# Ledger of designs, part 76: designed miniproteins, single chains, continued (5)

Each design is a single chain, and the fold is of that chain. pLDDT is the mean over its residues in the fold that is shown.

## One batch from the design tools (miniprotein)

Design m18783
Fold by ESMFold2-Fast:
Structure m18783 (fold): chain A 60 residues (1-60)
Amino acid sequence: MLTKEELIKRAEQYKKMADEALKEGDVETAASYYRMAANFYRQAGDEEKAEEYQKKADEL
């Protein structure tokens, strides 16, 4: 099982990938990666960040 720290690290990795995809104009890929980041933040118990990145994905 992933620890809380590992889940947060994975969320940060997906956020970085989403930011990069968005800079390249790939909004569909960015939305997918923001959703992955939100999911990992939620699993880590960071509901505020999970909602933030879920909204970013939904608004793309």
Scores: mean pLDDT 85

Design m18784
Fold by ESMFold2-Fast:
Structure m18784 (fold): chain A 72 residues (1-72)
Amino acid sequence: QEELDKLAALSEALRQAILKAMADAGVTFTADGGDFTMEIKLEESEDGTLKVTVRLTTADGKVGEGSAEIKI
């Protein structure tokens, strides 16, 4: 199923980008309900490569960024 395969690839890229952004910001989900903002950017290249970039900003001002690429 073409659409499910693309969604799975996008979900995995997003997961990797989020984990990288969290590591970069020094954040874990074991913290007690800290507020944070997450920005997700999708950039498509001419060759059909989609780059997923996640920027995480914590309530205490820490910033982390992560990205992953998929072919779509």
Scores: mean pLDDT 72

Design m18785
Fold by ESMFold2-Fast:
Structure m18785 (fold): chain A 65 residues (1-65)
Amino acid sequence: MKAVLVVAGASEEEAEEMARQAKEISGADEVEAIAAPSREEARALGEEIHRETGLPVALVGGPEL
């Protein structure tokens, strides 16, 4: 199963590292990392991805996620 990790305020490198950790914890076959510039954009992007794909989405960063 593929999972998506959306990270607010992180670099792409930081998001990828967090996705590797999430893959180990969740046991998913793949975890895709997406960096978002703000918590609002991360939340909107995560909701859209989950809605469109049905994939499990984890949101990290920002107190409003």
Scores: mean pLDDT 73

Design m18786
Fold by ESMFold2-Fast:
Structure m18786 (fold): chain A 56 residues (1-56)
Amino acid sequence: MEKEEVEEEAREVNELGRRTRKARETGTKEEVRRETFEEAEETMELMLAIVRLLAS
């Protein structure tokens, strides 16, 4: 059950991030590059925390 909720949340965040990224790309390309790297790092940390929670 928990796995399904975690997967849904990850998917929603991915979809929302894509939409926001599209809007930003139209405005500020340089900021998008930096934010993409930061978001990737944050996503990795979030996924690691979720995996640890599920493994526990």
Scores: mean pLDDT 67

Design m18787
Fold by ESMFold2-Fast:
Structure m18787 (fold): chain A 60 residues (1-60)
Amino acid sequence: MEIEARLVPEDEIEILEKVTLELNGVKMDVYKAKLKNGEEVYATPIYLDGKKVWAVLKKK
């Protein structure tokens, strides 16, 4: 399983919907989002130094 993770600022991502994923008994809230290039991805918010950024998950 190769998952490519990239951090993008909140102003460079458009949130489409919230999705709950369940993996090995752990429930994770992720968001379906659209990047500036038009690509649809799943992303989760991370707070770094008081700033909200998005970790983009790309399935290869």
Scores: mean pLDDT 72

Design m18788
Fold by ESMFold2-Fast:
Structure m18788 (fold): chain A 80 residues (1-80)
Amino acid sequence: MTDEEKAEQIANGVVLALRAAPDASEEAIRDAVYGIALSMGMDDDKARELAEKVAEAAVRLRGDLEKLKKEVKEIAKKVL
């Protein structure tokens, strides 16, 4: 799987999680993203960095899931 394909899967996972729990706290989003990253074979340090950056973006962009998906994909590509 390419870094672009991994980033797309992470972004899709984050959007699915927010659709299931739209009012999720930043901490809950961070924990969910960390789990997704680990399940995709990211190391612990990178998984934590991704989770922190994505949770911040999700809190800011939860009203615009298309923009969130794009930002998550770019964050994931930089962290991978």
Scores: mean pLDDT 82

Design m18789
Fold by ESMFold2-Fast:
Structure m18789 (fold): chain A 72 residues (1-72)
Amino acid sequence: MSLAEKLVAYVEKNKFSAEEIQGAVDHLQALKDYLEKLKKENPEAVTEEQLKALEEIKEAIKELEKLLKEKE
């Protein structure tokens, strides 16, 4: 199960408010921006594990933003 699927399941199970989901998205965006900056400025210093984590974080952000659009 992907990181995105795990985070969506966790958010739904714990009945996160829209504000709490936005907080999670903001944290993931900060991590994504950090890893993308590392990849751009020092590509040779970025591990395959960090590149995979970046892809998983991007997907998690996308799925959580979809949940935000569906929440009232």
Scores: mean pLDDT 80

Design m18790
Fold by ESMFold2-Fast:
Structure m18790 (fold): chain A 79 residues (1-79)
Amino acid sequence: KPKPNPFKDKVEIPVDGPATVKIYNEEGKLVAEFVIKDENDPLYKDGKIIIPASYLPKGKYKYEVIQDGKVVAEGEIEI
């Protein structure tokens, strides 16, 4: 049973099928958005979205996974 990993060097998010991942900074402002259409996306692997921490500036972030307009997963990362 997959679970979100504690985030210091990467973000790993379990998701079934197409999803949008939104990354917010400490102020709650949207700083990045990833649209995952299918398993051919470079960030999608075996039911998971993997975002390298090096992709984001140093700081603390919150992520949300959205499917059909609903938040289906969420968590925090620190870089």
Scores: mean pLDDT 70

Design m18791
Fold by ESMFold2-Fast:
Structure m18791 (fold): chain A 100 residues (1-100)
Amino acid sequence: SKEKVKELLKKAIELFQKLQNAAEAANLSDVALALKRAIEALKELEEKLEKGEITEEEVLDEAINILESIKELLKKYAPELYEQVQPEIDKLIQELRELK
Protein backbone atom coordinates (compact mmCIF):
# COMPACT_ATOMS: atom_id res chain seq x y z
CA SER A 1 0.00 0.00 0.00
CA LYS A 2 1.36 3.41 -1.03
CA GLU A 3 -0.13 5.01 2.10
CA LYS A 4 1.54 2.43 4.39
CA VAL A 5 4.90 2.93 2.61
CA LYS A 6 4.56 6.72 3.09
CA GLU A 7 3.70 6.19 6.79
CA LEU A 8 6.84 4.08 7.36
CA LEU A 9 9.04 6.57 5.45
CA LYS A 10 7.75 9.40 7.68
CA LYS A 11 8.45 7.33 10.83
CA ALA A 12 12.01 6.63 9.60
CA ILE A 13 12.57 10.34 8.81
CA GLU A 14 11.28 11.36 12.28
CA LEU A 15 13.52 8.76 13.98
CA PHE A 16 16.58 9.91 11.99
CA GLN A 17 15.85 13.60 12.75
CA LYS A 18 15.78 12.74 16.48
CA LEU A 19 19.04 10.76 16.11
CA GLN A 20 20.70 13.60 14.14
CA ASN A 21 19.90 16.04 16.98
CA ALA A 22 21.28 13.56 19.55
CA ALA A 23 24.45 12.96 17.47
CA GLU A 24 25.02 16.74 17.11
CA ALA A 25 24.56 17.21 20.88
CA ALA A 26 27.13 14.41 21.46
CA ASN A 27 29.61 16.04 18.98
CA LEU A 28 29.42 12.98 16.68
CA SER A 29 29.74 15.14 13.53
CA ASP A 30 30.28 12.28 11.02
CA VAL A 31 27.28 10.34 12.40
CA ALA A 32 25.14 13.51 12.30
CA LEU A 33 26.17 14.14 8.66
CA ALA A 34 25.37 10.52 7.67
CA LEU A 35 21.92 10.86 9.31
CA LYS A 36 21.30 14.19 7.49
CA ARG A 37 22.12 12.50 4.15
CA ALA A 38 19.88 9.51 5.00
CA ILE A 39 17.00 11.91 5.85
CA GLU A 40 17.49 13.69 2.48
CA ALA A 41 17.48 10.32 0.65
CA LEU A 42 14.27 9.17 2.43
CA LYS A 43 12.56 12.51 1.65
CA GLU A 44 13.55 12.11 -2.03
CA LEU A 45 12.02 8.59 -2.03
CA GLU A 46 8.77 10.00 -0.53
CA GLU A 47 8.65 12.76 -3.21
CA LYS A 48 9.34 10.33 -6.09
CA LEU A 49 6.71 7.89 -4.76
CA GLU A 50 4.12 10.72 -4.53
CA LYS A 51 4.90 11.77 -8.15
CA GLY A 52 4.75 8.16 -9.42
CA GLU A 53 8.43 8.32 -10.53
CA ILE A 54 9.41 5.20 -8.53
CA THR A 55 7.64 1.91 -7.68
CA GLU A 56 6.60 0.91 -4.13
CA GLU A 57 8.97 -2.09 -4.37
CA GLU A 58 11.94 0.14 -5.34
CA VAL A 59 11.11 2.53 -2.44
CA LEU A 60 10.95 -0.40 0.01
CA ASP A 61 14.32 -1.80 -1.21
CA GLU A 62 16.07 1.60 -0.99
CA ALA A 63 14.51 2.50 2.40
CA ILE A 64 15.51 -0.90 3.88
CA ASN A 65 19.10 -0.40 2.59
CA ILE A 66 19.24 3.11 4.13
CA LEU A 67 17.93 1.85 7.52
CA GLU A 68 20.36 -1.13 7.53
CA SER A 69 23.29 1.20 6.66
CA ILE A 70 22.40 3.64 9.46
CA LYS A 71 21.95 0.71 11.89
CA GLU A 72 25.50 -0.52 11.14
CA LEU A 73 26.90 3.04 11.36
CA LEU A 74 25.30 3.59 14.79
CA LYS A 75 26.44 0.17 16.03
CA LYS A 76 30.09 1.02 15.18
CA TYR A 77 30.35 4.76 15.93
CA ALA A 78 27.48 5.61 18.33
CA PRO A 79 26.78 2.45 20.39
CA GLU A 80 24.88 4.36 23.12
CA LEU A 81 22.50 5.85 20.52
CA TYR A 82 22.22 2.42 18.86
CA GLU A 83 21.16 0.78 22.16
CA GLN A 84 18.40 3.40 22.64
CA VAL A 85 16.89 3.03 19.12
CA GLN A 86 17.67 -0.59 18.09
CA PRO A 87 14.10 -1.90 18.76
CA GLU A 88 12.54 0.98 16.75
CA ILE A 89 14.97 0.59 13.79
CA ASP A 90 14.50 -3.21 13.76
CA LYS A 91 10.69 -2.82 13.84
CA LEU A 92 10.77 -0.32 10.92
CA ILE A 93 12.99 -2.67 8.85
CA GLN A 94 10.64 -5.60 9.62
CA GLU A 95 7.49 -3.61 8.70
CA LEU A 96 9.10 -2.45 5.41
CA ARG A 97 10.10 -6.06 4.56
CA GLU A 98 6.55 -7.30 5.29
CA LEU A 99 5.20 -4.90 2.60
CA LYS A 100 7.37 -6.49 -0.17
Scores: mean pLDDT 90

Design m18792
Fold by ESMFold2-Fast:
Structure m18792 (fold): chain A 70 residues (1-70)
Amino acid sequence: SLKELIDELNLLVIEAVETIKDPKALAEIREIYEKAGEKINEALLKENFEEAEKVVKEAIEKIREIMEKA
């Protein structure tokens, strides 16, 4: 569900803040999270739940890639 995906994204960001020491990696994760939040809000206001889910999934994938390299 969209709620489960949003919960996963939020937990992933908390984990990143707790575990990643590289300020550049954290800044990139923050930018991805903020941009995703804006797009999710826009999609939800338009009742476009499919787009919201896509945005969350893409953000999770990008953040995981950064965490694996950091």
Scores: mean pLDDT 87

Design m18793
Fold by ESMFold2-Fast:
Structure m18793 (fold): chain A 69 residues (1-69)
Amino acid sequence: RETLEEAIRLWEEGRPEEALELLESVREQLPDAVREAIDKARAAREAGDEKAYLGHLEEAVRLTRRFLN
């Protein structure tokens, strides 16, 4: 829980790289939809597609907020 709350905080502070790294560290504990969004964010980052990377990471954060509440 604390790890997920920290990842959301990092996203809100404009630290997307660190937010993604924290979400990936607990990926296997997350619902399928969140894992898919994390995987898409990682793939977009590796491809250099910043718009897709930030969009998928925003989705992962949104789904993580829903999962926590």
Scores: mean pLDDT 82

Design m18794
Fold by ESMFold2-Fast:
Structure m18794 (fold): chain A 125 residues (1-125)
Amino acid sequence: ALIFEDDEEVAAEIKALLEAAGYDVTVVSSPVDLVKALKENEFKLVLVDGNVSAGFLYTITELLISKGYEVFVTRELHERIGLEHPRIHVVDDLVAAAPRIAATPRAAVIGSDEELLAVARALAA
């Protein structure tokens, strides 16, 4: 799993939860490192902090789609991204989508810190 998170405490909690769920976890905290990690590596799960510019959200979502990831977002984040694609899955609740995320061969989740923590907890349950 790959985590993009600039808050060290949030990143550490998500990492611990995903490791408890059986994932091998890489953490990146900069846009440059996120792009590099996605270009050089294959991940089953990518968690992306959506508290970034709309332009970066657009760019990273396009990159995730080009790499074959199914992208899970809430409606609010989908509106901020401004990109329509069959691989973008708009869900009412990311936690309720956790079994579907876990079953997806290449899944990316873009959310708030609270949403990403809640998804990681659901995956560890």
Scores: mean pLDDT 84

Design m18795
Fold by ESMFold2-Fast:
Structure m18795 (fold): chain A 95 residues (1-95)
Amino acid sequence: DPERLEKLQQALEEGLAREAAAGIESSFEYDAENRRLRFRVRSPAGGVGEVELYGEPNSDNWVLLSGTARALASDDPAARAAIEAQARELGLEVR
């Protein structure tokens, strides 16, 4: 659904702008053909988080395919907060 994708992209861009103001570097990449979304975040402390999602056809659901949160392994609160904020924008919960 193009409208849902545009709304998701807008929410992500707004989230990335907020995170940049906190000194957190963030990026996303969307592959429309395969309905895959990839997130990367880097904190000022050098922690890195990465998440890959699949958008189910004809559904509002996003399925978590993979996640590597090296920043969370270092108990970096800024990187953890960034990953949690991005997950909320996607309608996901961080465990």
Scores: mean pLDDT 59

Design m18796
Fold by ESMFold2-Fast:
Structure m18796 (fold): chain A 92 residues (1-92)
Amino acid sequence: KREEAAELILEAAELLAEATEDPEKAKEIREAGEKLKELILEGASPEEIVKGAETLIAEAEYIAEHGSPEQAELAKKAKELAEKAKEIALEA
């Protein structure tokens, strides 16, 4: 279950990085995804996992509001993946 949650987080981060078109923002999103993956795999506290997932979800909401229709679609998918990963990680 932790591996599944970690994989979903990485997928969400990659979709967000593709959606942003800002290279610096894309790097920050990928780094946040990798950090959250590590926290999930190492069994970090529920509070840390929630905070990490909420950070990615907030980025997805921002891109969905300000991006093109194509960027918004990627961001919406990323948000759904991050929410699912959060649920799975908290049940692990």
Scores: mean pLDDT 82

Design m18797
Fold by ESMFold2-Fast:
Structure m18797 (fold): chain A 68 residues (1-68)
Amino acid sequence: MESPEVLKNIFESRLKRAEELLDKDPELAKAIVERVIKMTEKAYQEGRISKEDRDEILKKAEEVLKKI
């Protein structure tokens, strides 16, 4: 069973990897960010992460998308 803290760390690490890919493969970076958004929303709907954690992850995802 994944803890909420582990899930948050996984999503944040994936967003960091996407940001590192912006210069090399912006289309892949965008795909990674969109998948993180989808998985974060699903985790929140399933009660696996808090609203605060969801909002923080989505805000970071939107900031990466603005750079694409």
Scores: mean pLDDT 82

Design m18798
Fold by ESMFold2-Fast:
Parts: sequence; structure tokens; C-alpha cells
Structure m18798 (fold): chain A 69 residues (1-69)
Amino acid sequence: MAPPSREELEAAAQYLRNAGVEVTDEDVEKALRIAQEAAARGQEITSVDDALALPGVGLKTAAVLARAL
């Protein structure tokens, strides 16, 4: 599967913001970069746990990635 687009990650971030999670534009940019790097390595992100296993990924970034799937 192709990595999630910026638009998909921004939609995921907005969903999380509406749920009371403070997600910044920097969190979205970090999620986009990590998604592209994982895709380049052939790594599939299917859950928050998979995203958290990636180097440098925090809970907010993991939640954005998992929601954008």
C-alpha cells in the first residue's frame, strides 16, 4: 500500500484534535516523513504499536499514523 498522503494525515490529525488530543502541524509533518521512510523500507504500519516500534515515534505521531491507515 502507498504511504498515507499529507491530506490523509491532516484528516487523521483533525479527528484526534476533535477527540481532545493536541496535535500540531509539526506532528503531521513528522508522521508524513516517518510514513514515507517506512514505505521506502517496505515496512507496513497497521497499528499504533507498529508505529511506536519505529525509531523516534511518540504517542501522538503513532496515533496520527494509525488513524490515517
Scores: mean pLDDT 74

Design m18799
Fold by ESMFold2-Fast:
Structure m18799 (fold): chain A 85 residues (1-85)
Amino acid sequence: MSREEIEEEAELALLAMELSVAKLAGENALKKGDKKEVEETIERLRRIRERLRELAARARDPAIREEAEELAEEAERKIRELEEA
């Protein structure tokens, strides 16, 4: 495994964790009726989605690419749920 591959794997793991935290934060914000926190969480999810798409586009490992694409779609689904609520 090259340094670049290790860095891509670490970035994917970090983005997956950030996505999980942001999804939970969005759900909690909706339960509280905190529109400002919902809007801030949507913006955070958009940034995570774009970073995942960038990783998917440049990743050398097909497994990392596929997982990054899947996580980006999860982020997009959560953005839509929060916007529609």
Scores: mean pLDDT 85

Design m18800
Fold by ESMFold2-Fast:
Structure m18800 (fold): chain A 55 residues (1-55)
Amino acid sequence: SMEEEFEKLLEKLRELLEKKGKSQEEIDAVIARAKENFKQDPELTLRVMKAELES
């Protein structure tokens, strides 16, 4: 499902931000924005996240 794909991409996003040394507060803010984007436009959000994280 789109939700399962999104959860996998969120895991990759968290890992990437942790590797970059981002604070927990900053990581939480980025994740919250990704969740809001997914709520508004799931297909576009998945496409953008895949391009960024799975390139």
Scores: mean pLDDT 85

Design m18801
Fold by ESMFold2-Fast:
Structure m18801 (fold): chain A 77 residues (1-77)
Amino acid sequence: VVEYLEKGAEYAGKGDSEKTRKYTEEAAKEAEKRGDLSTARMVRFTGKQAVKLVEEGRPEEAERALRGVARHIREDE
């Protein structure tokens, strides 16, 4: 989950909304496969926000949001 979120954050920072969406979806699916539905919901919600931020020309905010979620998940492990 964290690895996919970090990749999503990297692409969000580069302004790539399509790859941001792809990697945040993979992170959410990995969380769902592990039975962590609360993490999957958080990742999916933040991923949608990050894609919109990139599309609005705010890639640094999108990257920060995804890195924040990745850090939170790492702390809960």
Scores: mean pLDDT 80

Design m18802
Fold by ESMFold2-Fast:
Structure m18802 (fold): chain A 58 residues (1-58)
Amino acid sequence: SVSALIQEAMNLMAEGQRAAKEGRLEEARELYRKAKDLATQAGASKLVEEAERMEEEI
């Protein structure tokens, strides 16, 4: 469902933030990329923008 895709994307973004804080930058990039893909599938444009911004900031 769309809500399940959004929840998973948010979970991946939280994991990406943790990875980035721990210095695992390549893992953080991969997690943000996966989050963006799921958010895109869900049509959640604001979530896509947030994932792209977080990936760019690392």
Scores: mean pLDDT 87

Design m18803
Fold by ESMFold2-Fast:
Structure m18803 (fold): chain A 66 residues (1-66)
Amino acid sequence: MVTEREAGIAIIAARLALVGAELDPNVSKEQIEEARKLIDKAEEAYDQGKFDEAVKLANEAIDVAR
């Protein structure tokens, strides 16, 4: 079972990955925008108590930001 703490950590990790992507000139603007949208959806899921969905979306954001 995904906890609130696990979901919060996943979102923080996704935000750090986004910052790294924004500092990397080889990462496209399209990838950065998609990662940002996924983080926004993860934060919305977290606020709704959908911690499993929040972790899934945060991990998808990290994958897009690579």
Scores: mean pLDDT 83

Design m18805
Fold by ESMFold2-Fast:
Structure m18805 (fold): chain A 70 residues (1-70)
Amino acid sequence: MLSEEEAEEAERLEPEFVARLVAAGASEEKARRIGELRVELARALAAGDLERAERLAREAERLLREAVEA
């Protein structure tokens, strides 16, 4: 389970992750949305909301596939 500190670190590292996706060819809009979902996922895990975390992870995975296939 993610700690509060780990969730904060995910938020701090989110801009780097988004920048890497854009550099790899993803659109800025898709990269930002994936980054937002990763932060929400980290927060859900820190709160112990495993159902929400699973839904967010699936949504992020779907968007990531769309970003690389577009």
Scores: mean pLDDT 72

Design m18806
Fold by ESMFold2-Fast:
Structure m18806 (fold): chain A 57 residues (1-57)
Amino acid sequence: SAAAEEAARRAEEAGRAGDAEASQKYGVLGYILGAEAGDDAMAERAAAVGREATRQA
C-alpha cells in the first residue's frame, strides 16, 4: 500500500539521519499499515527498519 510504503521510506530516511526515535515510530506505523492492507512484504520491511533503529538507540 502507498501509505505503508511512505511510512517505511520515512523510517529509512530517519535512520540515515541518525534519528532512531523517528525511525522506530515510522517503522511501527509502516508495519501496522502494511498488515492492515495485507501487504506482508511491506509490513516486514517496515518492522525490520524499526527493529534496527531500536537496537541502535
Scores: mean pLDDT 79

Design m18807
Fold by ESMFold2-Fast:
Structure m18807 (fold): chain A 72 residues (1-72)
Amino acid sequence: MEEVVKELEEKYGKEAAEAAKLYAETKKIAEPLSEEQKEELARRVEERLKEKGEISIKEAGEIVLEEAKEIA
């Protein structure tokens, strides 16, 4: 995982590396979630992404992490 973050930082810049870190933290929180909780997470994330319009991959990752923490 940390090697992947370094490779992404080199190829795609710091934003991709930060997004990968956010994904890793989100996965830790989401792994024990039920299928119903995962559906609720997906619904909340989709709603917030639509509301914001054009956002960076890092901002999208932050939204997913925030919503995952609220559901867990």
Scores: mean pLDDT 71

Design m18808
Fold by ESMFold2-Fast:
Structure m18808 (fold): chain A 100 residues (1-100)
Amino acid sequence: SEEELKELKEEIDEIMEEISRLEKELLEAIRAGDWEKAKELAEKLEELLKKLREKIEELLKLARELNDEETEFYALLERLSLAGSELVLESVKKKIEEKL
């Protein structure tokens, strides 16, 4: 339903805000040379990206069922951005592990 679309978009926005906050904390931990904290933050970020993926896939499915092309394109673009973020995070995690 349109109400479910709204709820999913709000959940996605909340997850993205938390991701943005953790990315800033991760960068500050790396700059400080706090590799143990960086590892913990990277693991939390990975879990949030996984949760975001699940919500984006739910949004995409619901948008298609409702024939909401605008929301479908939005979800597909977010899915593309998420794939890039996941790939970059794996590289970041590898670099952190090399410092421990």
Scores: mean pLDDT 89

Design m18810
Fold by ESMFold2-Fast:
Structure m18810 (fold): chain A 74 residues (1-74)
Amino acid sequence: MKKKEQLELAEEALRALVEEDYERAIEYARKLAELGVPGAKLLEEQVRQASEGDEIARAMALLGASVLIVGLRN
């Protein structure tokens, strides 16, 4: 499993979240969770809550995606 592919998925999830494209963000978070990336299941749930209008969940999802990107770069 290549860290580069996981990083690209995490960056796409963050981009989709910024664009409020929650369907796309959920797809990328789910793929990361299927790959066993730590925190990705929580990210998927927070994105789902954000899609329902939870602004706190949106902020937490943006933070979570950013933390995953930093972790995958190191």
Scores: mean pLDDT 83

Design m18811
Fold by ESMFold2-Fast:
Structure m18811 (fold): chain A 113 residues (1-113)
Amino acid sequence: DEAVAAAARAFAAASARLSAAVAAGDAKAAQAAAIEALRALERLVAAATDDPELIEEIRRVVAEARDRIAAPGATIEEIREAYAEAVTRVASLLERRDPEALARIQEALAAAR
């Protein structure tokens, strides 16, 4: 699935930038990379599942995390925590409601790296 593959590559690239920014102690770079990664995650989910209710719920989870990450003065710890929580919640929702979409996402992410 070309849309899933493209979104997975974007998510993988942004996640790598987040890891690099965190390792460098660069809160601004971590904030930008985390927001980009969460946007890529939304696109990845929308490409992988046909469940509009699930897509909307995941968009809400990601929007809440982006608000925390984008907050003025957000620390690297706060950015990491909000990002990790959002990714975990998204994976849990996919596992419960669309495990086939989760499998496709995991395969695409493995191929992206």
Scores: mean pLDDT 87

Design m18812
Fold by ESMFold2-Fast:
Structure m18812 (fold): chain A 68 residues (1-68)
Amino acid sequence: MDPELVVEKLREYANGRETVTIEELVKALLDAGLSPEEAANIALQAFILYGREFTLEEALRILKRKFA
């Protein structure tokens, strides 16, 4: 999976905001073709590290760690 494609989708959901929510991350991951279980697992990791909302840079760090 390409982490940058997910971040591009998150940027669309953010609509000019500097931060995105866990729900927006889940939607972006599903749009990128991940299963609901995979999306939920990644979102849980983001929640543990950054809480309910986080920056696009923080999202990219999680995605890069998950997919190396």
Scores: mean pLDDT 79

Design m18813
Fold by ESMFold2-Fast:
Structure m18813 (fold): chain A 60 residues (1-60)
Amino acid sequence: MEKARRIMEAAARLFAERGADATTVREIAEEAGVSVATVYRHFRDKAELDEDVAFAQALA
């Protein structure tokens, strides 16, 4: 299973509840069940992840 999708789903849930600015990469990794290093393997930084998740949410 692709870990990138799992990370994005976890981020989307947390962003919906408290916003992207209040959510850390560590919290996203914990929610997704992966390490912080694994998150950075798929996303360069939190800004890239924030953009990808916001884009996915806008499509719904």
Scores: mean pLDDT 76

Design m18815
Fold by ESMFold2-Fast:
Structure m18815 (fold): chain A 80 residues (1-80)
Amino acid sequence: MKYAEEAKKAGEEGNYEEGVKYLEKAARELTDQGYGLAADVSLGVGLIGYGVGKVAGDEEFAAKMVAKAAENMKKLLGEL
C-alpha cells in the first residue's frame, strides 16, 4: 500500500519517472501478497498510458496515468 501511495503522489506532482518506480514496487508487493494477476493488469494499464503520453510528448498525461494506476492498485487492497 505505501508504494502505491508514493506512486500516486509522484504522479500528482508530475514526477512520472519516480511514480513508475513506485508503481513497480507496489506491483511486486501485491504479487508477494497473492494479488499478482490484478497487480500485473493495473501496472500494465498504467504503463500503456505512460507510453502513450511519452510518445505524444505529453508528460503531464504520463504522470496522470501513473497516478491513476496507483489509485487502482490501492483499491484492490480493499476488495480482497
Scores: mean pLDDT 73

Design m18816
Fold by ESMFold2-Fast:
Structure m18816 (fold): chain A 74 residues (1-74)
Amino acid sequence: MLSPEQRLEAMRLLVRALRQRGLLTPEQEAELLARLPDYVDDLDAFLAELSRATGVPVPVLRAMFDNIAAEVAA
């Protein structure tokens, strides 16, 4: 299980990865990063917001998050 700090880091890394893939504008990245503390206890809400911003389905974003979270936890 991730600590809140590790979860927040994994969420930051996912936002960055989506930005690097051209799926987020710089403005969308900045807005999402500013709001990450609001989502630390609600991963489902975070993934739903990312899905709306990127058009990527929630199950795909969850798989990406899980892969990043495994790296952060290692």
Scores: mean pLDDT 85

Design m18817
Fold by ESMFold2-Fast:
Formats: C-alpha cells, sequence, structure tokens
Structure m18817 (fold): chain A 71 residues (1-71)
C-alpha cells in the first residue's frame, strides 16, 4: 500500500540519520498497515512512539528529516 511504502521510506531516512530504534518502529507500523489497512490504531501508536523517540534522541536530526519530508 502507499501508506506502508511511505512509512518504509520514512524509516529509511531515520536509519540513514542513525535513528535506528525509531526506524525499526516505523517498519513495524508499515507491516501492521499492510496486514490490516482498516486497523490504524496500533500503527498510529507505533508512529507516535517513533517520532517521540527520534525527537528525544536527537531533536536536530528529527527536525532535518521533517524539513526534507515537508519540502
Amino acid sequence: SAAAAGLRELARLFEEAGLLEAAALLRQAADLVEADPADRTAAHQLVNRAANLAYETDPAKFEAIAARVNA
């Protein structure tokens, strides 16, 4: 799905930045979206955990990735 592909691309960007744990959570979210596209709750929770963890780990790298995605 496009949603799962987007989450995997975001995970790749986080992995390249060295935010490995956040990247792993985003890949888990992508797998959940692919398995059941109608159940977004668990995937949404993993995405929120990934974002919070990335920001707590390195806010500058998180902001740089956010800027690239929003460009």
Scores: mean pLDDT 82

Design m18818
Fold by ESMFold2-Fast:
Structure m18818 (fold): chain A 67 residues (1-67)
Amino acid sequence: SLDDLRAVAREVAERLGISEATALAGIAAAKYSGVTPEQLAKFLGISKRTASRIIEAAIEAGLLAPP
C-alpha cells in the first residue's frame, strides 16, 4: 500500500541521511518502474551505493521482489 511505501521511505531516509521525498521517489521508481541502481542514481542525483541501499531496503521490507 502507499502507507507501507511511506513508512519504509521514512525509515530509509533516516538510515541513509537523505530526504523522505528522495527515499519515497526511489522506492516508488524501484517498485513501479523496475529501475536498476544505476538508473535510480542518475534519476535522483545520488550515488549508486545509496541507490542500491534504497532498492535493498524496499526488497527487505517486502515492497518488491528480488531480481
Scores: mean pLDDT 81

Design m18819
Fold by ESMFold2-Fast:
Structure m18819 (fold): chain A 78 residues (1-78)
Amino acid sequence: STREETARLLEEAGREQEEKGKKALKEGDLLSAAEHYEKASRLYRLAAELSPDPERARELQEKAEELEKKSEELKKLA
């Protein structure tokens, strides 16, 4: 399914942004880390909306919420 394929690509893009956020955090760049986690959160949220699997959609939405909270915490520390 094209919708499933799009969801998988969005999840992969989200994972890439999450890894960029982790790298920035390790290097002490709190604002860059926050920006990447915010982008990852949005990508995971979009992937959840397009996922036909309710369990996977729930996992992706939960991941998005966690990264959004982490982004906000990092912005407060910067």
Scores: mean pLDDT 88

